# Designed miniproteins, single chains, continued (5), part 19

Each design is a single chain, and the fold is of that chain. pLDDT is the mean over its residues in the fold that is shown.

## One batch from the design tools (miniprotein)

Design m16624
Fold by ESMFold2-Fast:
Structure m16624 (fold): chain A 77 residues (1-77)
Amino acid sequence: VIDYLSKAMKALKEGNIEEAKKYLEKAKEEASKMPVLGDEVVKYVERAIEALEEGNIEEALKYLEKAGLLAMQGQSL
């Protein structure tokens, strides 16, 4: 999950929205397999994808930062 979120954020900073969305879909798939906090990670990734569809890269990055923190916490439990 964290690796795909990092790749998505890198793609966004490089202006590659389509590549970022591809990594976010993979992050969503992996997060759905997490026994703890996976649903919350999925929700924030989905909000990030919605922000990207609206052209709001700053908002998307904020949601991805939150998703990353939750993914780290869930993997540690």
Scores: mean pLDDT 77

Design m16625
Fold by ESMFold2-Fast:
Structure m16625 (fold): chain A 79 residues (1-79)
Amino acid sequence: TKIRLEVEFDDEMTLEMAVLALATLASITGMKLAKVEKKRIIFEGETPLSLEKAQELVEEMKKLAEKLGGKVVSASVEE
């Protein structure tokens, strides 16, 4: 199962805090932090999780990103 999540932040300090929190969830699934730009975080990875579990995790990461002041730009989960 392939996962991709892209989140944008208004400021660099908020983004740095979000990286720490989101990376914790990503590590549980074997996702990689693919890119960090000053205003954007991109997580990509291939997980051994089922499509259902991968979707659940992406939803949790989206919720956490939004709580941290981020805007979800794109999210995809595929088999």
Scores: mean pLDDT 74

Design m16626
Fold by ESMFold2-Fast:
Structure m16626 (fold): chain A 69 residues (1-69)
Amino acid sequence: KLTREQLEKLAVEYGYLTEDEIKELRRLQGQSFLGSQVRDSLPQDERDRLDELEEKFKEAVKKLEELGI
């Protein structure tokens, strides 16, 4: 029912992610837009950071679901 944009806003509002972390995630996802092949072409540190932020966002969504949102 919630869009990705609504989930991002709620994750920031509830303090699970910062606005800067959402911006960084979107930037890194933009660089990996073409999928795994482009992701595999990223420097190791950027790839690790993307994976970290994606996992953190997944965890934030789970916490929002636990709140009944």
Scores: mean pLDDT 73

Design m16627
Fold by ESMFold2-Fast:
Structure m16627 (fold): chain A 63 residues (1-63)
Amino acid sequence: GSREEAGRALDAAAVALATGRISAREAAKMVGERSGGRASPRQVRAAAEGDKKAAEEALRGAT
């Protein structure tokens, strides 16, 4: 997928993780599926912590 698709997957995972709907492990799997493997568990955690810049840098490195 595109970086925009990976970004949307991270945002969705961050919201789900922040609301307690899913675990960090489940969020990582969901993001991996939606982003075609571009997002890592580290990127999901960064997004959940509200560190948008770190999440963007991680996505750039995953390309």
Scores: mean pLDDT 64

Design m16628
Fold by ESMFold2-Fast:
Structure m16628 (fold): chain A 65 residues (1-65)
Amino acid sequence: MLSVEDLMPEVDEALGLMAYGILRSTEPEASGAEVAAAMLRHGASRELVARLVAERGDEPPAVLP
């Protein structure tokens, strides 16, 4: 069986995608940078957030954790 550690990157990506979709639909007036910053504060991977922001044409947040 796969260990929990082996699944962590995939779980993080799935949670990040879900959170981004929810925040995008729930707070449509929030900028992509604000949504990305919220995801990073909640532990989403930097690479995932950068890809999601780029897909929307939004600017990435200036401050990274």
Scores: mean pLDDT 60

Design m16629
Fold by ESMFold2-Fast:
Structure m16629 (fold): chain A 77 residues (1-77)
Amino acid sequence: VDDEDAARRGAAVRLAEERGLPTTVRSREELEAFVASLDEEDKKRLELLVQGGLTLLRDPNDEEAIARARELDEEAR
């Protein structure tokens, strides 16, 4: 599994949870359909969450990377 796909799936589930939407994104097609249904603001938020997830995957034990990922996550809220 691609790390980028894992980060995108995690970000999509998280954004769906915040919006009270179904959190079960089972396939790539469902993920792409969900992303396509988002407005411009939500698409921007999703991108921030993906960046945060990728930052954590690259440097999970770096306190600065963790802080950066949290900032991106908060901006996406």
Scores: mean pLDDT 65

Design m16630
Fold by ESMFold2-Fast:
Structure m16630 (fold): chain A 96 residues (1-96)
Amino acid sequence: MIDKKYIEKAKKASSVEELQQIIYDYIKEKYKKTLGDKIGISTFLHAASVVGQGLNIPGASVLLATKLADTDNNGYLNSDEIEEALRYLLKIKEKT
């Protein structure tokens, strides 16, 4: 089960760099996308929800972080926007 593998990896993650690598590995394995592609918001939300489960972050918080990172409101995230979304998720974990 792909999702369980990445949930377990996310439980041990403590930095944005670790979470970003987990998200990218998950997207590559499940969707066969390259790291250079623009990632659709739905694809990112699926990956971030899996990571969020490992971090014990509510799905609503994952959705909010993703929406805030999509600064162009174009429904796609570049690598910088993905990094910002993951930074917000780690801040949410720190406050809980």
Scores: mean pLDDT 74

Design m16631
Fold by ESMFold2-Fast:
Structure m16631 (fold): chain A 98 residues (1-98)
Amino acid sequence: AAGAAALAGANALARAVIRTEPDAARAVGLALDALGAGLGAALALANGDAAGAIAEADALIALAREAAARYPGPEVEAGAAAAIAGAEAAKAAAEALA
């Protein structure tokens, strides 16, 4: 399911950021932002809210790109790639609803 893929990708990004960011408060904040966007996309899709799902998916893609730029290295790059792939799947599913 596309919503599950967005949430799984957000979780992968969140875990990578927590393991990479040395400041605990910043790590938790970034992880919660990613999980919030992934969950938001999944819930919007479940409710038939195509516009909401696209907005949350775009937010997750932006967060993933920002994290990859801030934390160069294989772990966050892999988490960001998973988040982008899941978000793109959610966005495609939302566009099919509209």
Scores: mean pLDDT 86

Design m16632
Fold by ESMFold2-Fast:
Structure m16632 (fold): chain A 97 residues (1-97)
Amino acid sequence: MSTKTAQLKRARELVSTAAIFARKGKYFEALEYLKEALRLIKEVNMKPHVQELLEEGVSLAEEAGETGDEKVREKTIEKFEISGGELLLIERVEQDE
């Protein structure tokens, strides 16, 4: 595999792990995994849309950890699921090259 494909796969696995911690209410652990995923995506110069989704996920996870607001928690999980789906789609396109 190319280094880029390996980094995309790792980023997707990190987002999936972050979603698991978020569902358990462990937003600080989820935030660590999301920040690492965002770093990897930025290093491979991923499309701005995907970077924006991960940055929104980071912001929502920080707010959920600080406030404990149920609506913020629901939005955080939704953004993690959307981000994971977008990364999976991009990984599939990269593998088809």
Scores: mean pLDDT 74

Design m16633
Fold by ESMFold2-Fast:
Structure m16633 (fold): chain A 107 residues (1-107)
Amino acid sequence: DLAKELETGARLAERLSRLYAEKARETGDPRFAELARGYRELSKLLKEAAEAAKNGDLEKAKKLIEEAERKFQELVPLHQAALQAHPELLPELREIVDEAEAEYEAM
């Protein structure tokens, strides 16, 4: 179900945004503030795509998914740099991703 997949992705992005906002406060590393903002924007795009999919507007859903994919690709180098500087975050990130994958499998 496309809408459920997009909603699961939106929840993952929202959780990552919250995690990175916390890490920005804890570390003072500005990359985490940027990641928090980026994942917040990504979550919004995926929520809008899920609503479009639920309403049968597949063209709108497709455009929003493409925008979300572009946003995610912009975040990749920043995400990689932050994880290289803070490898202790890997367990927390794995837990969030594992929970999101479990939600996807339960669909």
Scores: mean pLDDT 83

Design m16634
Fold by ESMFold2-Fast:
Structure m16634 (fold): chain A 94 residues (1-94)
Amino acid sequence: VSKEELEREVAESLALMAVSIAVLEARKAGASEEALRRVREAGRAFAEALRAGDLEAARAAAERLAETLREAGLPETAEFVRRVAELLIENLER
């Protein structure tokens, strides 16, 4: 396994954990099933972009995920996701 491939796999796993936390926080806040679906879809797109090494797509997907969380009334969770995304993308750029 290449170092780059392993780094992408780790980034995807960490992204999926962050998305799981975001979905849990949205559910605890009483978000609708439609809002939960949108969070899951945006989160999946983010994880897939990281796995593919498409950092531009990953940034766009992370922003969409954060926006979806803000629209669901979860600004603190949106900020958490943005910070995780920044860290993961920066690590893949190095």
Scores: mean pLDDT 85

Design m16635
Fold by ESMFold2-Fast:
Structure m16635 (fold): chain A 88 residues (1-88)
Amino acid sequence: KRKEEIEKLAKEAEEAGMSPYGVVLELRSTPEEDFEELMKAVKEDIERTRKALERARQRHPETVERSEPFRQKNLENLKKKYEEILKE
């Protein structure tokens, strides 16, 4: 149950342009008592980040386009680390 919820939230973070690596590490180390509260906080951060990226693309498309190759490379590296964590 907990692992499946973490995996789902990490994918949502990745879609919003956030690092799934950090989300997985934080949620996996959280005590059960704090898990639901942390899940809520992470979901709020994901939504905030998604809206911020959408606004940036609308107002400053040139800036976003210029940074995109660097962002994609970092995201690919983080995805690889996320997969390694889930295997162990």
Scores: mean pLDDT 70

Design m16636
Fold by ESMFold2-Fast:
Structure m16636 (fold): chain A 81 residues (1-81)
Amino acid sequence: SVQEVLERLRERILAAETAEEVVELAEQAGVLVHSVSDNPEQLALAKEIVEIAQRALEAGRPLSEEEKRRIDELLEKIIEL
């Protein structure tokens, strides 16, 4: 199911050691949400996930624990909608 795939992506994002890995996983989550949803709230949440990961990548740093927590919260909201 879509929920199972998103939950797996959530786990992989939290376990990722590099910003590049998180960006790739976040982009996969965004593509998945766009392929199955026309809900503008879900699409906005998916966009925020990608933007958080992209900011860290552009800064040349790993994601902070706070940034990972925010992505986790956003994914939970998408799954619950």
Scores: mean pLDDT 80

Design m16637
Fold by ESMFold2-Fast:
Structure m16637 (fold): chain A 72 residues (1-72)
Amino acid sequence: SMQAAKDAVQSAADETAKRVAKEYGADEDFAKQVATTVANAAIDNVERGKLTTEQAVDIVKTVTDQSVKAQV
């Protein structure tokens, strides 16, 4: 279901934000904001049939990591 896809992407965003904040010494609220922005874009693309849930989860993990790393 779309709810299950949203839950999976949100879970990946929350876990990635915590991980990269600790790993890069970034502010946790900043990492969470980045992860939330990426997750919302990924979910929108799943709803539009452009991404699978698995692809959206991978994008959230990768883009959040790269974006937070680039700002520190």
Scores: mean pLDDT 86

Design m16638
Fold by ESMFold2-Fast:
Structure m16638 (fold): chain A 76 residues (1-76)
Amino acid sequence: RPLTAEQVVRIVQEALDELVREGFEAAKRAVAETDTPLDAVQTLSDRALKGDPEAQEALARLRELMRRRASQLVAE
């Protein structure tokens, strides 16, 4: 079952908060520079595509956290 837009935004926000708590400076910077969680993910993705290793590492961890949270919501 596809997730709602609201569920996706919440998953992204909670995953970004976890990355910031884990000390990912690339995630902290993206959150500080953007107004929405989805824009922060887009900023990280753009930096990762341009070869920023910190952004690549943060994005890989974000993907793991988002997948875990999405699985929990689907498994309800």
Scores: mean pLDDT 78

Design m16639
Fold by ESMFold2-Fast:
Structure m16639 (fold): chain A 88 residues (1-88)
Amino acid sequence: MKPKSEEEKKIEKEFEEAIEELKKEGAPEHLLEAVELAKEAELEKLNGAKEEEILKRHIEIWKTAFRDRPEEEIQKWLENLEKQKKAA
């Protein structure tokens, strides 16, 4: 296999760290899926993907995040984070 570029490794590390933070904060599963798709879109962009392909990826991310009303779950999660910040 060809080795991953330093930029690809940086993106993978940053997104993996973000996903672990979101898991610790109790983010809904659909938000975690959306972040994984965002990681893939950034890696495709580094590999020279066209703007139209990146736009399609962003639409897929949006649909994943808001499938079966996960927007309501994301809103509830954000409200809980704000309550935790106020309590701390």
Scores: mean pLDDT 70

Design m16640
Fold by ESMFold2-Fast:
Structure m16640 (fold): chain A 71 residues (1-71)
Amino acid sequence: MTDEELRKKVREIAEKLKLNVTDEVIDRAVSYVKNKTLEELEAEYEKLKNDDSPEARQKRLAVRIAIEVKK
């Protein structure tokens, strides 16, 4: 899968999940799909659930999209 095909899939998943995401979140989700396993992404999502910082919220959105892409 090319980087452009992966970016397109990430955007499509974000739209299906009805998430209003920035290009920065799309870029993070692409990176997570390329560099992490589904198990690692699920563990990261659980870790981030209890952190209400703006950075953690952006990471949670990216991780959620990456999980759905890898399913």
Scores: mean pLDDT 79

Design m16641
Fold by ESMFold2-Fast:
Structure m16641 (fold): chain A 62 residues (1-62)
Amino acid sequence: VEEAAKAAKEAGGANEEGARLAAEAGSQHYGDVAGAALTSVGGASKEQAEKGMKAMKELGYA
């Protein structure tokens, strides 16, 4: 979760809380919830959220 949250924050530009929530959702393979956490809580754009999601998927999250 910590590595996935860091990847989402660094690649997707999301804030720490949004990245953490996205990593938690991604660990359960709820990709739509993870994407919503990056945009709605993390403040990321859709394009930034896609980059964050891709980085998390490479770590086995989402």
Scores: mean pLDDT 73

Design m16642
Fold by ESMFold2-Fast:
Structure m16642 (fold): chain A 87 residues (1-87)
Amino acid sequence: MPSIDELLEEIRKIIEEAAKTFPEEERKRVLKGMENFIKTVRELYEKGDTAGLKLMLDILVHEAKELLPEEKYEKIKELAEQIKKLA
């Protein structure tokens, strides 16, 4: 079973790939938000804050639906569900 770090790295790769199509200022904002998200999720997981972790993952899935193409959104949703199962 993949580790949380492996699942977070897959999320990073999907967002970085999608962000290549964005204008420069939007790309910078999205990539900064992604790094903050990954840091927060890792900290919540290490603390055993399952409720906080699930909330952050639900926020990610909601934003991915608004910002990303459907195929990338579905992959982010799948990865978020896998992280929830680890918590």
Scores: mean pLDDT 83

Design m16643
Fold by ESMFold2-Fast:
Structure m16643 (fold): chain A 74 residues (1-74)
Amino acid sequence: SLVDEAVDRFFYLSRFVPDYEAVKEVVDWLVERAQELGVPVDESLAEKAIEYAKKGDVDKALDYLVELGRQVEA
């Protein structure tokens, strides 16, 4: 699923880049896929994921990232 792929991509990237950059890369990828598929998503979820990652709240950032992924795969 896109959700599983998004979570796997985050944990892969977080080995090489700061958590904030990993969250941003995965969020940008999910938004691009949503646009290509013509799937409506709540853009505030992408904004919140990045915002909380910048604050160092990775758990909340991942919660918003997962919810975004669920909307893309719906």
Scores: mean pLDDT 84

Design m16644
Fold by ESMFold2-Fast:
Structure m16644 (fold): chain A 111 residues (1-111)
Amino acid sequence: MGAEALARVIEALNQGLRAAAEAVEELAREIERLKEDPEKSIELADALGDAALAAEGLVGPALAPVAEEVRRLMREAKELFKDPEKQEEGARLAVEAARLLAEALRRAAAA
């Protein structure tokens, strides 16, 4: 019967969500490393916002509040990266957004 095959597919999907959480955390570390390069920091902040939207599409409406907050934080971080004196604050918002998204993805993997 397909029950064992279905369990393997669900585990593979859960492993994919955990891997996505790790990739999101790696993206935040890259943003923090490149915070003094506004062109690259803004590009990576856009990528994190797009990742939140993609995660909502994959996981469904339960992720919508987290995806909206991540996108809000990334819009703020992009403005901060344009000011050399506020780039550290921008990086902190990116790290917080990535943490929220990664935690939501890991929670989805456990469901």
Scores: mean pLDDT 83

Design m16645
Fold by ESMFold2-Fast:
Structure m16645 (fold): chain A 84 residues (1-84)
Amino acid sequence: KLNNNTAQAIADELVKEGYITNEQKFEVVNIFNTRFMEAGELKREGKPKEADVKLEQGEKEFLDQLVALGVPQARIDELVKKYG
């Protein structure tokens, strides 16, 4: 399962490999971090199911944005297996 550290690690490797820019890395990580923060707020309100939905949304939005930026699906899948 993706968390802030794994999303950051995936994005860092994609920049190092030349698939995305540092600016694009900031954008995709920020998408995930926004949902992660919303999930943290829901957990503090005693809504763990809604928090899990926000985390699933964050993971989907992060991965979908990597595809939209032209990152090959096979490389995304490899990095998700390595870090998730």
Scores: mean pLDDT 85

Design m16646
Fold by ESMFold2-Fast:
Structure m16646 (fold): chain A 75 residues (1-75)
Amino acid sequence: DTEKVANLVREIVERVRAGADPKEVAELFRKGMLELGADEQKAEEYARRLESAIEAGDTQGLVDALKAGAHAALS
């Protein structure tokens, strides 16, 4: 469901903006993707990319990880 994916992405962005722990944000993203039907390996890969991007302050990497995860969840 595109709406559920959009809500997950919005929640992740809000938590990043609030200065939440990168590892906690990545775990939330991983679990959210799995609940939406994403492959376990892809969910873990994109969550780890998101974690690294947040830790590095890499805005482009963050956007790329969110897009890849959203695509994987939409099947």
Scores: mean pLDDT 83

Design m16647
Fold by ESMFold2-Fast:
Structure m16647 (fold): chain A 59 residues (1-59)
Amino acid sequence: SDAARKQALIDELSALSGAPRAQLEATVAIQGMTPADLETALTVVRNRQAEAARGPPRA
C-alpha cells in the first residue's frame, strides 16, 4: 500500500538525513508528498552526499 511505501521511504530519509521520523511524517502530511516524491528526495540527498564525499577533482 502507499502508506507502507511512504513509511519505508520516510525511514530511509530519516537514516540518511538524521531528521526525526516524526518531523518527516509531519512534513510529508503538510506538503501532500507521494511515494514518488519521497523517492526523488532520497535520490537528491544520496547524490549530494556522494558529491560532498568526493571533494574537488585534481587534474
Scores: mean pLDDT 78

Design m16648
Fold by ESMFold2-Fast:
Structure m16648 (fold): chain A 97 residues (1-97)
Amino acid sequence: EKEEILERLKQLPKEDAELIVKALIELKTHGKLSEELRKKIVEELKKAGIETFEDDKANFSRYVLLLSEKYNVPVLSIVLRLEKLPVSELEEILSRL
């Protein structure tokens, strides 16, 4: 399963794949994004003309949908699989991207 997730993430640009995994780690550990990750996600949504919220999870979900449309990759399916993994395995995936 971990190898399948990695292969699917590699269908995205490295920077976008890394941002997804980093965002999930932060949401899982702190329930919110760091200011650095929040800014990156909000900037990408604004560039695409997408409305942003004062809710990191809502913004992250919109970013996932944006990447799915932009790259024709089922990013939401990948994210749902990543959410089942402990932080240690998410950090391992991030290191292998």
Scores: mean pLDDT 84

Design m16649
Fold by ESMFold2-Fast:
Structure m16649 (fold): chain A 99 residues (1-99)
Amino acid sequence: MEREERLRRAARNLPLELGYLDYKIEKVKQELAEHADDPERVERLQQEIEGLKTEKDRLEANMARLRAAGYSLTPEEVEKLYKEGKELAEKIDEAVRKR
């Protein structure tokens, strides 16, 4: 029961984390465009984007594994959780920037 509950929780958390991560990638890309004339900052932001893309690939691979194991959500549930992840990332970013 504990193991099965953990896998079902992972199936719900992965779309949320994916939405969160996609929001962060978009923001780092925006900062990269704003600082295109600063080579040192460009290098750091490019490395950050590469790290985030690697993490995205891992999340997608884990989602595929859970789907293969029978722990799949409906497309509607995935979309809902993905949106929640993006909204959470936006709220955190807004809270940090207002300081």
Scores: mean pLDDT 82

Design m16650
Fold by ESMFold2-Fast:
Structure m16650 (fold): chain A 93 residues (1-93)
Amino acid sequence: SEKEKEAEKLVAEAAENLGKAIEALEAGDVEKAKEYVEKAIELMREAGKLTGLTEKAEEAIAKAKEALKQKPEEAAKELGKIAQEFLEAFGEA
């Protein structure tokens, strides 16, 4: 229960940081978007360790890194999908 609550918090914070990265990309601030994605990656990795879903966390991290290589509009769209998939995978609902 306590471990599950901590995992839920990490997952929510990771999704929030991906959301902030999307807002930064839409504003044309690619460097700020990268900072938010880096924060999300750290949170995703910790959520994976805490839940044992390390493979799912590393998959999401790899997708987020690849998304940043795209043009801002495409990157924002991909990060949104990654956030949704991560929330679903870790049972945040």
Scores: mean pLDDT 84

Design m16651
Fold by ESMFold2-Fast:
Structure m16651 (fold): chain A 55 residues (1-55)
Amino acid sequence: MKIPVYVNGELVGEAPVGTPVIFLIPGSWRSKIKSVSPPLGTILTEDSTLKITLK
């Protein structure tokens, strides 16, 4: 099962279950991150939706 990935409210892709959130955030985005849900220390589960908000 694939987890939907959203950036600023738009669907940009999908990630496999078991992926750590930090692996889905490019290093160039880290200074631009306003919020991430679930938090960067989280591993995605089948009920997850990754939402990233950039400034």
Scores: mean pLDDT 79

Design m16652
Fold by ESMFold2-Fast:
Structure m16652 (fold): chain A 65 residues (1-65)
Amino acid sequence: ATEERIAQLIAETEKKLKELEEARDFMVAYAKKEGYENTRLFWELYIDKEIEKLKAETQAELAAL
């Protein structure tokens, strides 16, 4: 049913979102440890952009149902 498909898409998006957040935290911690402040800022911005893209893609899939 459509409701089951919606629940599945939300669960898949939540999993991907968590993976992106963990990747951001790892890269930020690495850059901070190495003293690469500019690299830290770029990784934060890059991952935040990927998170927004994922949310937009999921909303588009939900709207197509």
Scores: mean pLDDT 81

Design m16653
Fold by ESMFold2-Fast:
Structure m16653 (fold): chain A 61 residues (1-61)
Amino acid sequence: MIDRDRDGTLTDEEREELWRALREAYPDLSDEQLFALLDTDGDGTVSEAELVAFVRQLERI
């Protein structure tokens, strides 16, 4: 897939809120480390599904 509006699946506001939640849960992690946590496949690509699934893990606390 080249583009296909994949980035548009989440609104800019939702994306920012998810990122804020990650930084709040992991204040000691850098952006690179947070990206690595989201990139569960280790292929350098973070999907919306991975982002949402990770935030759900935070909510289960």
Scores: mean pLDDT 63

Design m16654
Fold by ESMFold2-Fast:
Structure m16654 (fold): chain A 118 residues (1-118)
Amino acid sequence: SLEEALEELKRAVKELERLVESRRSTWSPHQAEAISRLLEEIKELIKELERLAKQLTDPEVLKEVEREVREITEEVRALNEKVRAGTISPEDLINELGVINARLQSLVKRVQEELERQ
């Protein structure tokens, strides 16, 4: 379900936050702040998506949103492994988090537009 997919995404982001905290001291203050800001924005977008998703009634829209949430979750899990292994630079992490942030923003906007049509 979309609810289960969102819970899995929240768990993946929480694990990423824990891994990032373990690496913060190895990064510049500017990089650490940028990463923390992106993670907070991602968390707020997930919260907004959960709120909006409860109002969705179209089964096809629900399936589409669930698929995209699951794809984003896989991207976050891949990022978790790179951070855990120490194989990602802070610059690449900022870029990948920016992509995830933009994708979540687009998804929230799409769900808002679908609700205006219901």
Scores: mean pLDDT 89

Design m16655
Fold by ESMFold2-Fast:
Structure m16655 (fold): chain A 61 residues (1-61)
Amino acid sequence: MLSLQEVAEIGAKLAAVHGGEKVKELLESLGYEAEVTVEGDTVTVTVKKGDESATASAKIP
């Protein structure tokens, strides 16, 4: 099973390429709480499961 940090990192990379909304929906379908924010050319994904959270960022190409 992936760690929350690994899920956040993969999510950020996917969101940078495919769009944050689709990745947010995917993560929520897997039972995570997800928040996606975009600032300039950087996308940040935060995922939560219970009391655990992880955040990762990726540069939009």
Scores: mean pLDDT 79

Design m16656
Fold by ESMFold2-Fast:
Structure m16656 (fold): chain A 74 residues (1-74)
Amino acid sequence: MLSLLEMLLYAASHWSELSEEQRAALLAAQKAYFDTREAAKKNNLSPEERKKLLSEAEAALRATILAVLPDLPP
């Protein structure tokens, strides 16, 4: 699997080819990921809960990128 950074760079390289709706979806997913990371820093979560929250947030962002860019290599 590609790293999150590689997936984001792939999305950026195809940005001009995306529809306005696809761009909006990617921006919303990136904002949600960033907001989740900031929330994890502020909450008195256990290390395990923080790791799970960040992992789920990353998985959600990856899923959105894959939904928008179906030709992304595995």
Scores: mean pLDDT 76

Design m16657
Fold by ESMFold2-Fast:
Structure m16657 (fold): chain A 73 residues (1-73)
Amino acid sequence: DGLERAEARGQAVMDRLKKVAAEISDEEYAELKKKYPTDAEMGEAALYYRYVKGDEEMFLKIAAVALKMAKES
């Protein structure tokens, strides 16, 4: 089932994102927020790292920063 496999992959991504969000340092958060101060810039950076650079680790860090910013808004 394609949906079950997609759900399992989605859950794995969410688990990694949650872990990265919990472990992100105040310095890393402030640095990424300073580099990408708007939601649009943050989103563009996340897509660039994931689909152009293939940098899953950087994508997860940017997504975690965006999630933390949204909770603080």
Scores: mean pLDDT 74

Design m16658
Fold by ESMFold2-Fast:
Structure m16658 (fold): chain A 109 residues (1-109)
Amino acid sequence: MSLREAINLAIATALRIIGLLFQKDTEEGLKLLRELIPALERVLAETEDPRLIEATRKALELIKELLDPSVEVTQEKVLEALEEVLRVVMEVLKDDRALLAFGEGVRSV
């Protein structure tokens, strides 16, 4: 993957999250959070930035809580998880290694 391609995927993901936060679309938000798990796990594996490690772990923890069938899915929890993932995407844009890892994860099926 090229750095430009990874930047475009990160920006597209950030815009999708912003749109979902504005619309408060819980169902589409939860779908996007599920899709982003591989990207977040790749960022966590490749980054050496302690702040990005902490932010990515927090985002993954919130997503895993939402995917637990014993946990009630609320709009507030989905929006919180989307906000934390947006924070990760913004930090990823500052780190070429994390950015490439994120892009590869988004592209994986």
Scores: mean pLDDT 85

